Designed miniproteins, single chains, continued (5). Designs and how they scored, part 32

Each design is a single chain, and the fold is of that chain. pLDDT is the mean over its residues in the fold that is shown.

## One batch from the design tools (miniprotein)

Design m17081
Fold by ESMFold2-Fast:
Structure m17081 (fold): chain A 65 residues (1-65)
Amino acid sequence: MKEKEETERRMRKIAEKAGARLEVREIDGKVVFTFTVETVEQEALVGTAAIYAAVKGFEAEIRIE
């Protein structure tokens, strides 16, 4: 629980700085962080967050609108 809360807090902070939308979902018992961006530059900024979440054992995906 604590690690999930710390990871979610970091994900939200990075999304806010990048101007990206963050959705947190639980699918088949896995926590999934979905970032929605409009530019490749925003994708690069949230890419580090996605890697961090994956290293912590969570799933992360980036969607470009």
Scores: mean pLDDT 78

Design m17082
Fold by ESMFold2-Fast:
Structure m17082 (fold): chain A 50 residues (1-50)
Amino acid sequence: VGPSILSLMESIARQVGEQNPEYRERIEAAYKVGPEEGAFEGMGRQAELM
């Protein structure tokens, strides 16, 4: 179930980004800043933005 959780979070982030393009940009920027290890670090930033 571990891999499913990451996929689910990405799906949610994408859907939120579609509704709010500014939010999408911030998530994508976070992925660039904390790239290598962790798309998941971008998700952590998303939680802060909420």
Scores: mean pLDDT 60

Design m17083
Fold by ESMFold2-Fast:
Structure m17083 (fold): chain A 64 residues (1-64)
Amino acid sequence: SAEIQELLAEIEALAEELGRRYGPAVKLAGLRELQELLEQHKDSPEEEQIAALRALKARMERNL
C-alpha cells in the first residue's frame, strides 16, 4: 500500500539520521528492528502492519 511504502521510506530516513548522529551501529540496529517487525507482521492485516510501523517510527523519532 502507499501508506506502508511511505512509512518504510520515513523509517529508513530516520535510521539514516540516527546513524549520522550516533554511528553506523545505531543505523544497523534500527534497520534490523524494521526487518524483524516486517517478518513478525508479514501475515497480519494491513492495518496492524501500519500500526506497528507507526509505533516504530514514533520510537525512533523519540531517540532523535
Scores: mean pLDDT 87

Design m17084
Fold by ESMFold2-Fast:
Structure m17084 (fold): chain A 76 residues (1-76)
Amino acid sequence: SAEVERVVEAARRSFAGLEEAFARDPSRFSREDLLRARAVLEGQLAKALEELQDPRLVELRAELSARFDELLATYP
């Protein structure tokens, strides 16, 4: 559906922007800033999953969670 596509695209763009900004200057982000960004994005995806129940959102949530784990693991 158009709604699922919008949610997927928005979440992917949001994460890509964060990842790019972090790669460019990690010193601008505290660990708490990254954890807060993760909580916001995961909360948005959890609500979308409750409403839309689309398997793409389950896959996206798992993918982005893993990518946040990678960012947090590389944080000094």
Scores: mean pLDDT 82

Design m17085
Fold by ESMFold2-Fast:
Structure m17085 (fold): chain A 68 residues (1-68)
Amino acid sequence: SMAEIRRNVALVTATAIRITGIILDEDDPARAKAEIQRITDDALAQTSVPDDQALIQQIRDQALKQIA
C-alpha cells in the first residue's frame, strides 16, 4: 500500500541521513564503524519487512566500505 511505501521511505531515508552524518563528521574510523553498526541495528529493530531489512543492510554494507 502507499502507507507502507511511505513508512519504508521514511525509515530508510532517516537511516541513510544519520549514516551520512557519521561519515562526514566522525574522523575516527573505528568509532564511525561502531556508530554505523548501531544506527543500522536500531533501524533493523524497527521493521520485520524483508525488503526493508535488505535495504537497511545494503546501506550498512555500502557505508562500511566508505570507512578506510
Scores: mean pLDDT 81

Design m17086
Fold by ESMFold2-Fast:
Structure m17086 (fold): chain A 69 residues (1-69)
Amino acid sequence: MKKEEEETRRRIRELARTRLGLDEERAEEIADQIMEGGKYHGLSHEEILKIMEIGVRNAPASRAAARAL
């Protein structure tokens, strides 16, 4: 159970680092927030991971640009 949760968290962290350009600390925060939100709504680890993957693909590219401007 916890091992599967850790694996899902690691995959979310990897997506945040590679797709969103976040450092390890920020990626860990995102993983924690997404895992907690998913658990609150009764989502499976696979569903949480799929939502994260879709989210990073469809996230507005302007998030970092808006902060920089």
Scores: mean pLDDT 70

Design m17087
Fold by ESMFold2-Fast:
Structure m17087 (fold): chain A 69 residues (1-69)
Amino acid sequence: SMDDILARIEDMVRQLLKAGLSYEEVLQSAEHAVQYLSDRRGLSDEERQELLERAREIVDRLYEEHLRE
């Protein structure tokens, strides 16, 4: 489901930020993960675009949280 993909992306983003990757690297990784997981699950272009938007929101939120550590 879309929620499963978003949960996986959130976990990945948290791990990459903890590993010290830049905002740009984390954002690119999240976008690539959306493409890969959408293709594997046979999601439509419309569903992929929605996931991409939500993944970017997750990256922005978690990056701001990380900066407050």
Scores: mean pLDDT 86

Design m17088
Fold by ESMFold2-Fast:
Structure m17088 (fold): chain A 57 residues (1-57)
Amino acid sequence: REAQYQELTRRISEAIDNLDVEAANQAVDDAVAAGLISPASGESLKQSVQDEIDRQA
């Protein structure tokens, strides 16, 4: 579980650095599909990532 959370965090950080919303959304969707996070948590995380990318763009 911890290793999966670390991988999710890494993928999101890389996507934000690349301003790649699709890569970030895919990482979140993969985590939800794996049961690592709830769908509701996934939607909140997608929103937070979108806000961060928009702020950096």
Scores: mean pLDDT 79

Design m17089
Fold by ESMFold2-Fast:
Structure m17089 (fold): chain A 89 residues (1-89)
Amino acid sequence: MEVKFEKLEVHPDGTVTATFSLSEPAKGKLYIVFESVETGEVLGVKVFPAGSKSATLTARTPEKQTVRASAYLEIDGEVTLLAEEVIEP
């Protein structure tokens, strides 16, 4: 199973949106995580159920900053990083 970033947007108000697509339905829970690269602060986390084919996370930041967007898959208690992207303002 492949996960791809389809859309990465930084809006003037500091909102960051990332959209991911999957080559096949998720075989477990899909986690999308936004982290500040500068501070290491978690800006947003969203969990999608098994069978999901796409996932979108939107997080508002207090200021424009570099954000790391990561997609993780959990199957039988094992967590695997599938995709990671850095979003610059």
Scores: mean pLDDT 76

Design m17090
Fold by ESMFold2-Fast:
Structure m17090 (fold): chain A 100 residues (1-100)
Amino acid sequence: MVERLEAAKRKLLEALSLDPEEAIRAIEEATKEAIHALLEAISQLTDPEMKAELERLIAEIAELTKEAVELLKQGKDVTPVVERLLELLERAIELLKEIE
């Protein structure tokens, strides 16, 4: 699962160098994969507090993804939102490493 989140981080960074249409696709693909990896992790956990933390991360990732897509459709700079998404994915990676 950590490898899938790291792949999502790389895809998000690559999106910053793409045309808006391709950037939208890359961000949506990366965040969908990250959410799927986190849902899979939740299904293997017994700690309700850790499940709640990962569920909160999923919600934050989903909201930032919507913001990023809207900014790209408006021709605006997506960099600050992508940086926030990268921080959330890094936090998720650190949490998953502590429980593996």
Scores: mean pLDDT 85

Design m17091
Fold by ESMFold2-Fast:
Structure m17091 (fold): chain A 91 residues (1-91)
Amino acid sequence: SDLHDKIAQAVQLANEMAQAARDGDLQKADELLDEMAKTYKLSEDVVERLRQLLLELAEAARAGDVDRVRRLSQELVDLVADAVRKQMEEE
C-alpha cells in the first residue's frame, strides 16, 4: 500500500539518521532530520524529540554503551514510524 511504502521509506531514512549519529556526524543527522520533517510534514514537537534522541544516541555511541545505542536506535525508528503513520492518517 502507499502508506506501507511511505512508512518503509521513512524507516530507511531514520536508520540513515541513526547511523550518522552513531558515527558522530551530527551535521548529517540534522540534515537528514530536516529532509524527513519536510517530506513527511512532521510536527515541531516530533522533530525536537527526534533531535534529542539523535544527540543521546551520539553520546551513547561515543561512550561505547552498546545496550543504550540499541535501545535509542529502536526508539528513534519507532517514533518516526508512528509519527509518519499519524501524519498520513490526518491527510
Scores: mean pLDDT 86

Design m17092
Fold by ESMFold2-Fast:
Structure m17092 (fold): chain A 91 residues (1-91)
Amino acid sequence: DKKVLIIALGGPESLEKARELEEKLRKQGYQVSILDGRTTPKETLEKAIENADEIIIVYDPSDPEAVRLAQEIIEMAKKVNPKAKIKLIPV
């Protein structure tokens, strides 16, 4: 996996975890991008998803809006990039 997209679904804990994962993966030689799934325009998010080898969704499972957005992103990824590996990381 050459290019990893990390999508944080709101809250300071999700963004902090995303940055921690970015630092770790970059040290391992991966190309890493972080997007905020709540504030990034859908067209920008879709294009980033299309160009990723792996997608990591960081979310708070106690936040029903974050859970809903995670499901929408998974459905989007399956349509625009069915070959991408998807991982869910709860915080």
Scores: mean pLDDT 85

Design m17093
Fold by ESMFold2-Fast:
Structure m17093 (fold): chain A 100 residues (1-100)
Amino acid sequence: SEVQKKMLELIEKLKEKFPMFELPLNPAVHPDYPKVVDEQVSLDTIEEKVESGEIKSLEEFYEEVKKMVDNALKYNPEGSPMQKMAKGMLEFAEEEMKKL
């Protein structure tokens, strides 16, 4: 669909600007991550859900992006570079979605 194409194009822009959110965190490097967040979300997992049709709308897409950001805010210390990047990613996604 047209909306699916727009979501996939936005995911590619997000991966380019925020590559740190592309892949799920490696549990060998971050063994405490599952203790802090219940559901892991990355740009790759969002892309898979868009391609499978599990995410069908921009609203559902936005909810998944917010979940990914909320996970980063929970796991990373207040005021850390990763928290700032997560907030910046959400702001960028919101601005891009206004154009769609």
Scores: mean pLDDT 86

Design m17094
Fold by ESMFold2-Fast:
Structure m17094 (fold): chain A 71 residues (1-71)
Amino acid sequence: MDYDALIKQYQDRLAQDPNDLDALFNLGQAYFDAGRYSESALVYQSLLAKDPDNEKAKEGLRESREKIKEK
């Protein structure tokens, strides 16, 4: 799968609507699936700055941080 194209798609959505939390969450997932765990963690941190109670984003951040430690 071309994760770079998927990442670009969600970045373009966020350029049009910076408060599209679904696009922000999906961007974090796309980075994670691409094995880009540091970028994934940063995206989830950004989401949590906008929506601090987002349990899915908290989970994604935890998983991304675990993968970073595996390196």
Scores: mean pLDDT 82

Design m17095
Fold by ESMFold2-Fast:
Structure m17095 (fold): chain A 64 residues (1-64)
Amino acid sequence: SAAEVLAAEAEEFRRRGEALYEELLKSEKADPALASAAALLYGMAGDFEGAKEVLEAFEKLEKE
Protein backbone atom coordinates (compact mmCIF):
# COMPACT_ATOMS: atom_id res chain seq x y z
CA SER A 1 0.00 0.00 0.00
CA ALA A 2 1.02 3.64 -0.38
CA ALA A 3 1.22 3.98 3.42
CA GLU A 4 3.75 1.12 3.61
CA VAL A 5 5.92 2.75 0.90
CA LEU A 6 5.85 6.13 2.66
CA ALA A 7 6.72 4.53 6.02
CA ALA A 8 9.68 2.68 4.45
CA GLU A 9 10.95 5.90 2.80
CA ALA A 10 10.66 7.84 6.09
CA GLU A 11 12.59 5.12 7.93
CA GLU A 12 15.38 5.16 5.30
CA PHE A 13 15.69 8.96 5.46
CA ARG A 14 15.87 8.78 9.27
CA ARG A 15 18.60 6.09 9.21
CA ARG A 16 20.67 8.12 6.76
CA GLY A 17 20.21 11.25 8.88
CA GLU A 18 21.26 9.35 12.01
CA ALA A 19 24.41 8.04 10.28
CA LEU A 20 25.43 11.58 9.22
CA TYR A 21 24.64 12.91 12.72
CA GLU A 22 26.93 10.23 14.22
CA GLU A 23 29.67 11.28 11.75
CA LEU A 24 29.20 14.91 12.83
CA LEU A 25 29.61 13.97 16.51
CA LYS A 26 32.63 11.71 15.84
CA SER A 27 34.39 14.40 13.77
CA GLU A 28 34.23 16.88 16.71
CA LYS A 29 34.18 19.61 14.01
CA ALA A 30 31.44 22.06 13.09
CA ASP A 31 30.99 20.64 9.56
CA PRO A 32 28.08 22.58 8.02
CA ALA A 33 27.69 20.06 5.16
CA LEU A 34 27.20 17.11 7.56
CA ALA A 35 24.90 19.14 9.83
CA SER A 36 22.80 20.44 6.90
CA ALA A 37 22.49 17.00 5.26
CA ALA A 38 21.58 15.25 8.54
CA ALA A 39 18.98 17.90 9.48
CA LEU A 40 17.45 17.76 5.98
CA LEU A 41 17.20 13.95 6.09
CA TYR A 42 15.54 14.01 9.54
CA GLY A 43 13.12 16.65 8.21
CA MET A 44 12.31 14.50 5.16
CA ALA A 45 11.57 11.63 7.58
CA GLY A 46 9.16 13.91 9.50
CA ASP A 47 11.51 13.84 12.51
CA PHE A 48 11.64 17.55 13.27
CA GLU A 49 12.94 16.97 16.82
CA GLY A 50 15.86 15.01 15.34
CA ALA A 51 16.55 17.84 12.89
CA LYS A 52 16.54 20.33 15.80
CA GLU A 53 18.92 18.12 17.81
CA VAL A 54 21.40 18.06 14.88
CA LEU A 55 21.32 21.86 14.57
CA GLU A 56 21.81 22.30 18.34
CA ALA A 57 24.77 19.88 18.28
CA PHE A 58 26.28 21.82 15.35
CA GLU A 59 25.92 25.12 17.26
CA LYS A 60 27.62 23.56 20.30
CA LEU A 61 30.53 22.32 18.14
CA GLU A 62 30.94 25.84 16.65
CA LYS A 63 31.40 27.25 20.18
CA GLU A 64 34.35 24.91 20.87
Scores: mean pLDDT 83

Design m17096
Fold by ESMFold2-Fast:
Structure m17096 (fold): chain A 96 residues (1-96)
Amino acid sequence: MKSEAERLLLEAEILLSFAKIYLWLGKKFKEQGDYEEAIEWARKAVELAEEAIRLAEEALRLDPSLRERVEELIREARELIKEAEELIKEAEEKLK
């Protein structure tokens, strides 16, 4: 049975999955020279990953037994944010 904490963590996992898809789209647009689109999708990926971190931290606050799953999600989300920010920087440099 899902507690409120488990529901929040599931929502965070779903948001991170969408963030991964959006980053993949950003990378694909960058490869095709569509730098403006690449930046837009990468920014959306960052926003979803940041919200996933927020929901995961709230889940951990409600249920400390979820720590391992939350820490893994936050690690993956932070890595995704870093990759997305690097993509944005590279795409912006191509638009100069």
Scores: mean pLDDT 89

Design m17097
Fold by ESMFold2-Fast:
Structure m17097 (fold): chain A 94 residues (1-94)
Amino acid sequence: DLLEEIARLLEELLRLTEELLERLGVAPEYRAQILAADRALVQRVLDRARRMDPAAQRRLVARLRRLVERRSDLHTYALVEAVERAIRRNELEK
């Protein structure tokens, strides 16, 4: 359940990032580069989440939900930083 929720939230963040880049008129070649980096980050987050205990997974879900709610305020670089920060904090708080 928690891993499925994490995967769903990460997919939602990717979709929101893509929509934001399209609305901002970012050129297709740069959008492709940014989205490729974000997809690689998503896979790394999922790989780490599979090795987390349930308490760490619950904290990650809460942080990702907050990022989704703040979607309108996040640029791609801020999104990447926020996700990496959430993962690092989960590792420290375990």
Scores: mean pLDDT 72

Design m17098
Fold by ESMFold2-Fast:
Structure m17098 (fold): chain A 73 residues (1-73)
Amino acid sequence: MAEAQERLNAVVASKLPLAEEAEAARAAGDLARAKELEKEVLEAAVAEVERLAAEGLVPEEFAEKMRAYLEEF
């Protein structure tokens, strides 16, 4: 768990500038741009969860749930 948590935290931290840009876009009324940036952050998180599941660090069901969230986003 600790390694999985640290790797996910690192991915989220690396995407923080995109998350901030998405928030600014929403405040400006550019919902399309905000959605694109939010999706990019989510795609990075899902990709890392899938890698962690492949390495046995998180359950495969967790990766499946995260992918489903991305597909509905």
Scores: mean pLDDT 81

Design m17099
Fold by ESMFold2-Fast:
Structure m17099 (fold): chain A 70 residues (1-70)
Amino acid sequence: DRPSYSPAEAAALLREIADELEAEGVKLSPEAREALEAAVRDPTRENVARAMRALSQSDPEVADRFASRG
């Protein structure tokens, strides 16, 4: 199932979650950061899906926080 967010809203939420986790001391991979930047710049469903996958592989808390806010 696809969440009710637009791709732009999803990208913005992922960026917020990533920034929160890094502020808490979580080290996100360079690949996850690059995918997130691409999704924020060009918020397509494909870019958002890539960012979600890369971020969740870096830290599973990303998926949990995203699901709780959507």
Scores: mean pLDDT 79

Design m17100
Fold by ESMFold2-Fast:
Structure m17100 (fold): chain A 87 residues (1-87)
Amino acid sequence: SAVDEKVAALVATLKASYSPEELKALARGEYQYVLSHPELFSEEEIAEIERAVAVMERPGASEEEILAAVTTMLRTIARAKARRAAE
């Protein structure tokens, strides 16, 4: 989808420009947005985001695990925002 393509392009840019710690900081900011606007997300979307946060915040998480978790969060959030905009 166009949302998935946009997220893939964003993640490629982030991977090229940001450290794992900077990616975690960005993801934490996006998670705070989710917590502040829970009405924009389904229960399933919240659960997916929370699973991604748990992976990202796990002690000893690899760079690959962090990138995958950030990708999942950004994709889920972008899809929810796109769905809400279409309503």
Scores: mean pLDDT 81

Design m17101
Fold by ESMFold2-Fast:
Structure m17101 (fold): chain A 81 residues (1-81)
Amino acid sequence: ENDEILKKLAEILLLISEKTGDEKYRELAEKVLNKDEDAVQEAVALIVDIFEKNLDRKELQELSKLPAIEQLEKVKELIKK
């Protein structure tokens, strides 16, 4: 568990909430910041889903070479655009 990673997960969830208008993502972000293990698992699954939907096989292969924090920054860029 790393506070930096949890903070990035929460930022991503808040950004998804803003883009989708779905309040559940803001609630999930609050739980992640409170270190709720189930919420962290749900957030990670959501991040994986975003990668699978937005990246092809070659892009996923390149992403897998990056540290976790860099992977989260990549998700944030994909959502912000």
Scores: mean pLDDT 79

Design m17102
Fold by ESMFold2-Fast:
Structure m17102 (fold): chain A 80 residues (1-80)
Amino acid sequence: MSPADRARQLVRDMIAAGASPEEIRDRAVAFLEDLAAAGASPAELRRAMQAILSEMAEADMPVETIAATAERGQAIVDRV
């Protein structure tokens, strides 16, 4: 399973478990931090971030939460 597939599944599992938008955001950002620490390339991090944001949007999560996740995710990509 690719990092992007794992990211997508993580968001889906958290939504299915009834996690709050804030919990999903924080866990998704932690997932991206873990990928960066494991040596993921900027391209892999961008694909995982896009998978997260797409899944959040499809689940009709708050725009503010999606935006905050994108901002924090981009900061991780920018430092790798």
Scores: mean pLDDT 88

Design m17103
Fold by ESMFold2-Fast:
Structure m17103 (fold): chain A 98 residues (1-98)
Amino acid sequence: MPLSEKEKLLIEVQMANIAVSTGLLLLRTGKNVALAQESLRADVEYFAEVFKRALEKFPNDEEIHKLVERGKRILREARADPRVSPELKAYIEKVLEE
């Protein structure tokens, strides 16, 4: 059977979580910090978009909420990391408040 809309969103949320986690790991290597900051920002923007779409379509879905909460934990780690720029930390805080 083709993937359901819910299954597609579960995949997108998981991919967004992986992207943010990988971006944060790359920033922690200390190599190409400016590019790593820009890449992490793009990953957080993608996460915010997917998060919003998933919660708008399935506001009470437990699986979606669990994956979103996993992503929020990664964002909280990024916000606490001294290597993440103050501007990106402010953007992450805004995403976490939504």
Scores: mean pLDDT 81

Design m17104
Fold by ESMFold2-Fast:
Structure m17104 (fold): chain A 76 residues (1-76)
Amino acid sequence: MELLDALLEEARELIRRGREEKDIALAEKAGRVVDDAAALLDAARSQLPPDVYADYRARIEELREEIRRVLEELRK
């Protein structure tokens, strides 16, 4: 799913930049992009093989956890 992969890559880049630039707004934008990816994945759930769905879900949850950690560090 090219759009899902693009959204996840955008989120990773925003997380990297937010951490490097110490910019909380970039990390918050990454959170919104990940939420968009999760909504797209849920909408496509019945159209995806279970293993593909599980892989994307795991990647989304990993990114959410990383965003949470970055936001906690930046809010100190």
Scores: mean pLDDT 85

Design m17105
Fold by ESMFold2-Fast:
Structure m17105 (fold): chain A 97 residues (1-97)
Amino acid sequence: LLQLLRDAKKALLAGDTEAAVELLKTAAEQARRLGDGGALLHVELLHAVREVEAGNTEEALRIVERNIAVLQQIAALPEVTEESVREVLDAHFKLEP
């Protein structure tokens, strides 16, 4: 999953929007198969696809980079718990009130 997002970021930076969309869709499907922990990531990656298709490549890149940071932080946790994963997600996906 993390490698797919890194490859999608490289494609976006290179201006290869077709490759980026394909990589993001593949990553979104993998996130969906992870169950509850992947549901937010799945929605975020589909949002990135819509931004690329709308020509908002900069916003799509920000979404991808945010999700890379989230996955890296989860992987760096000494013990992965539902609570610790949720704290990482909440820190990066803060909604406006």
Scores: mean pLDDT 72

Design m17106
Fold by ESMFold2-Fast:
Structure m17106 (fold): chain A 66 residues (1-66)
Amino acid sequence: SPEEELERIRKEMEKKLNEAKSQADVDAIFAEMGARIREWAARDPEFAVRLAKIAQELYDKALEKL
């Protein structure tokens, strides 16, 4: 389901962010997510909006950790 896919992507991002050791690693992770959101926007705009909200939440938390 879309909910399960969003949760899978959230956990994948959280794992990558936990393994990140530099600002460059964080920037690369969010650049990759930006590209994925753009790809989803072409196929499923509704899913892309939901994914963008997850990315924003994780980005805010990553900034607090740095």
Scores: mean pLDDT 82

Design m17107
Fold by ESMFold2-Fast:
Structure m17107 (fold): chain A 78 residues (1-78)
Amino acid sequence: SREAKLAALVPPVLAILKQAYPNEFTDEQLAALARRVAEALIDAHPDASVEELLGVLRDDIQLVGRIIFGEIRRAKAA
């Protein structure tokens, strides 16, 4: 389900964002950003399993970087 995919993806995305941007966002902003990045990754791969999505998050650094950058740009514009 979408909720199962979000539950699996949000924690590792949040860890990546906290490491990359330790002082640029509040905890509330980081949590919201992590959810948006996870949703964008799910939407990019709608038929992918949780295991496949975790693999993309680990291995496809360029795609993950583009998604993160896009969501940061949206967050700063809001």
Scores: mean pLDDT 80

Design m17108
Fold by ESMFold2-Fast:
Structure m17108 (fold): chain A 92 residues (1-92)
Amino acid sequence: STKEEKIAAMKEKLLKELEASPLRTERLLIEAQLAANLGVLEGKTEEGLERAIEYLAEALGVPPEEIRRLLEEGRTEEIEERAEAAIAAEKA
């Protein structure tokens, strides 16, 4: 039951964030977080990560292979910077 409880709590939290987020880019980033976290909780870490990469790629307007490359190179800070810039651009 603890696993089901964690999944339910995470879905509730992220659904509230989705409802509060009018921006498409921000919603895609929340979906990426949900996919990655659900993958870990469900024992499907690789599948969850692959789905998260697809959402991040769509949010940032780049191919999924570019996100994968940045992650493999440990350039997660660059992904974060690009995400912040994309949200700011959509707000403008």
Scores: mean pLDDT 79

Design m17109
Fold by ESMFold2-Fast:
Structure m17109 (fold): chain A 93 residues (1-93)
Amino acid sequence: MDKKYKIAVDKIKSKFFGPIIVQARSQGRTDLAKAIRDAIKSGDYDAFTKEVYKFMKIQGYGIDGIRTMAITAGNSKDEIDALIDRVKKIEKQ
């Protein structure tokens, strides 16, 4: 697994996991909030990315939501590119 991808996810997790959980719960998506928390507890980077991407699609932002989140979390261009490449692979599955 790409080290830059892991760094990007860790920065997003550090800055946004709490706000995402609160917003998912407020939208009645307690299932999604649980899935994101479980992915964090297990250290499953791909599970976290899949569930956060699902959250962003529900918000109407999709992949652009992931990109904006990564930028706001202070990721470098290479870290953002690695994350977006992984999201695109997940989307094609």
Scores: mean pLDDT 86

Design m17110
Fold by ESMFold2-Fast:
Structure m17110 (fold): chain A 99 residues (1-99)
Amino acid sequence: DMEKKLEELQKLAEEVRKRINAEPEVLTAARGLFKMALELGIEKEEALEIAEEAVKKAPSASEETALKALELIKKKLEEKGDEEAIKKVEEAIEYLKKS
């Protein structure tokens, strides 16, 4: 399980790197947000697009990039009407702001 999870994480990082050109710290945040979007039920292509858009809006700061991506994920989930997933995103936003 651990080896499989590490391989999955590496593949997510590679997908982000080949599509998004940004500083390493920002790419790390983008990878985490891409993974979070996937876990919340966002389709792979849309999740990657959200990560890319967040990086473009806040390319110099990983924390700001994370907040922008979470806002985009929340908006996408609101369009789908997924109340449970929206609550999880709001909790993530609050956690990040307090961290």
Scores: mean pLDDT 71

Design m17111
Fold by ESMFold2-Fast:
Structure m17111 (fold): chain A 68 residues (1-68)
Amino acid sequence: MEEEFRKLVKEMIEEILNTPVEELDDLWEKYMAKLMDILEKMPPEKARELLKEVAPEIEEAVEEARKK
C-alpha cells in the first residue's frame, strides 16, 4: 500500500510536469481521488506520515507547472 501510494505520487508528479497549466485542475482531481482512496484505507497515523513525506514533492511539481 505505501509502495502503491508512492508510485501513484511519482506518476502524478510526472504528469503534472508534462500537462498544460489549463488542464492541471482535471489532472489534480483525477489523482486526488485515487490518492484519497488509498489514504482512506490506511491507519490515520500512517496516512499523515505519507502525506508529510510526499507533500513537498507534489508542491514543487505544481509550482513548477504553474510558473510555465
Scores: mean pLDDT 77

Design m17112
Fold by ESMFold2-Fast:
Structure m17112 (fold): chain A 60 residues (1-60)
Amino acid sequence: GATSEAPLPKGGGKLAEGMDGREVHTKISLDIQKYIAENPNASLEELEKKLSEILTKGFE
């Protein structure tokens, strides 16, 4: 059955305009993967900061 007791955060509804939301998610994942590949010894803080940047540019 459908669970409608809690508000489901859509997150990035604007990004999916004209495209499937899964495509935008994949794109963000690829961007973070590139950063990790370039900086394999990056700290969690560095990775989190970079991820936030990617999300900010992709998600409003």
Scores: mean pLDDT 64

Design m17113
Fold by ESMFold2-Fast:
Structure m17113 (fold): chain A 87 residues (1-87)
Amino acid sequence: LSDEQKARVLRAAVEAQRLAEQGKVEEALRMAIEALRRGDVETAAAITSAVANSSEGEYKEYAEKATSLLVQGDVEGALRLLEEALK
């Protein structure tokens, strides 16, 4: 990743953690969906990992599974799962 991409990934992860800690988990997961829709898999994985570490219950489970799918290269599976979590 370029230095600009690394900075963007870090900023997204920090913001997602902040949102999850404030109970705004759905907003954090929407950030991951937007990242995936623009092809930014690294940013999406960082967001879902941050949410998994800063949330509980079903959102934690969705975030953990989405992170696993992204690490495995299953971008479509992760996107579908995250969209289902926000319905």
Scores: mean pLDDT 84

Design m17114
Fold by ESMFold2-Fast:
Structure m17114 (fold): chain A 93 residues (1-93)
Amino acid sequence: LTKEEEADAVLTLAQIAASVGLIDARRRGDKEKAEAYEKALDLINKASDYIRNEGNVEEAVKLLKEAAEISRKAGDETTANVIEQAAKKVEEL
């Protein structure tokens, strides 16, 4: 896989992980966790936009690191690790 294909794949996995977390939190009525996933997903989507439309890798990495920290503080280390892997692959672009 090219570096661009790897970055796109891990960004997609980060979006899926945050989306699944958001759906589960909403179904359980966990408002605090739902708000954390909404913020994380928004940041991941903005990072994807910076890469695809602007080529701004530095800003994308910053947003992904923020999303990972939000997920970790919400108690979701698995989602945080997926987002951190996305940040690392994006940084290699």
Scores: mean pLDDT 86

Design m17115
Fold by ESMFold2-Fast:
Structure m17115 (fold): chain A 94 residues (1-94)
Amino acid sequence: MSREELIARVREAADEFVKAAEKAGDHQTASAIRNAADQLIKALEEGNRFDAEVAATFLLIVAAITLSDKNASPEVKEAARRLADVAQEVADAI
């Protein structure tokens, strides 16, 4: 996968998660994911492997917490799965 394709997938997965979290009233998690995704995209654009690994790891941790939450809606969990998949693809690519 190209860097541009990877960045586009990070942006799409993060936007879907942010929308689902905002709809659920979890504005803090939405803000944290938006910020982490922005940091990941910047690190990928700059070729900064360490910053990309840190940001991708943070996205994976938040997605795992969301998937473990019995109170999370199916929509939020589905967005968290997509976010985890993309973050793992970043980790595997760098």
Scores: mean pLDDT 87

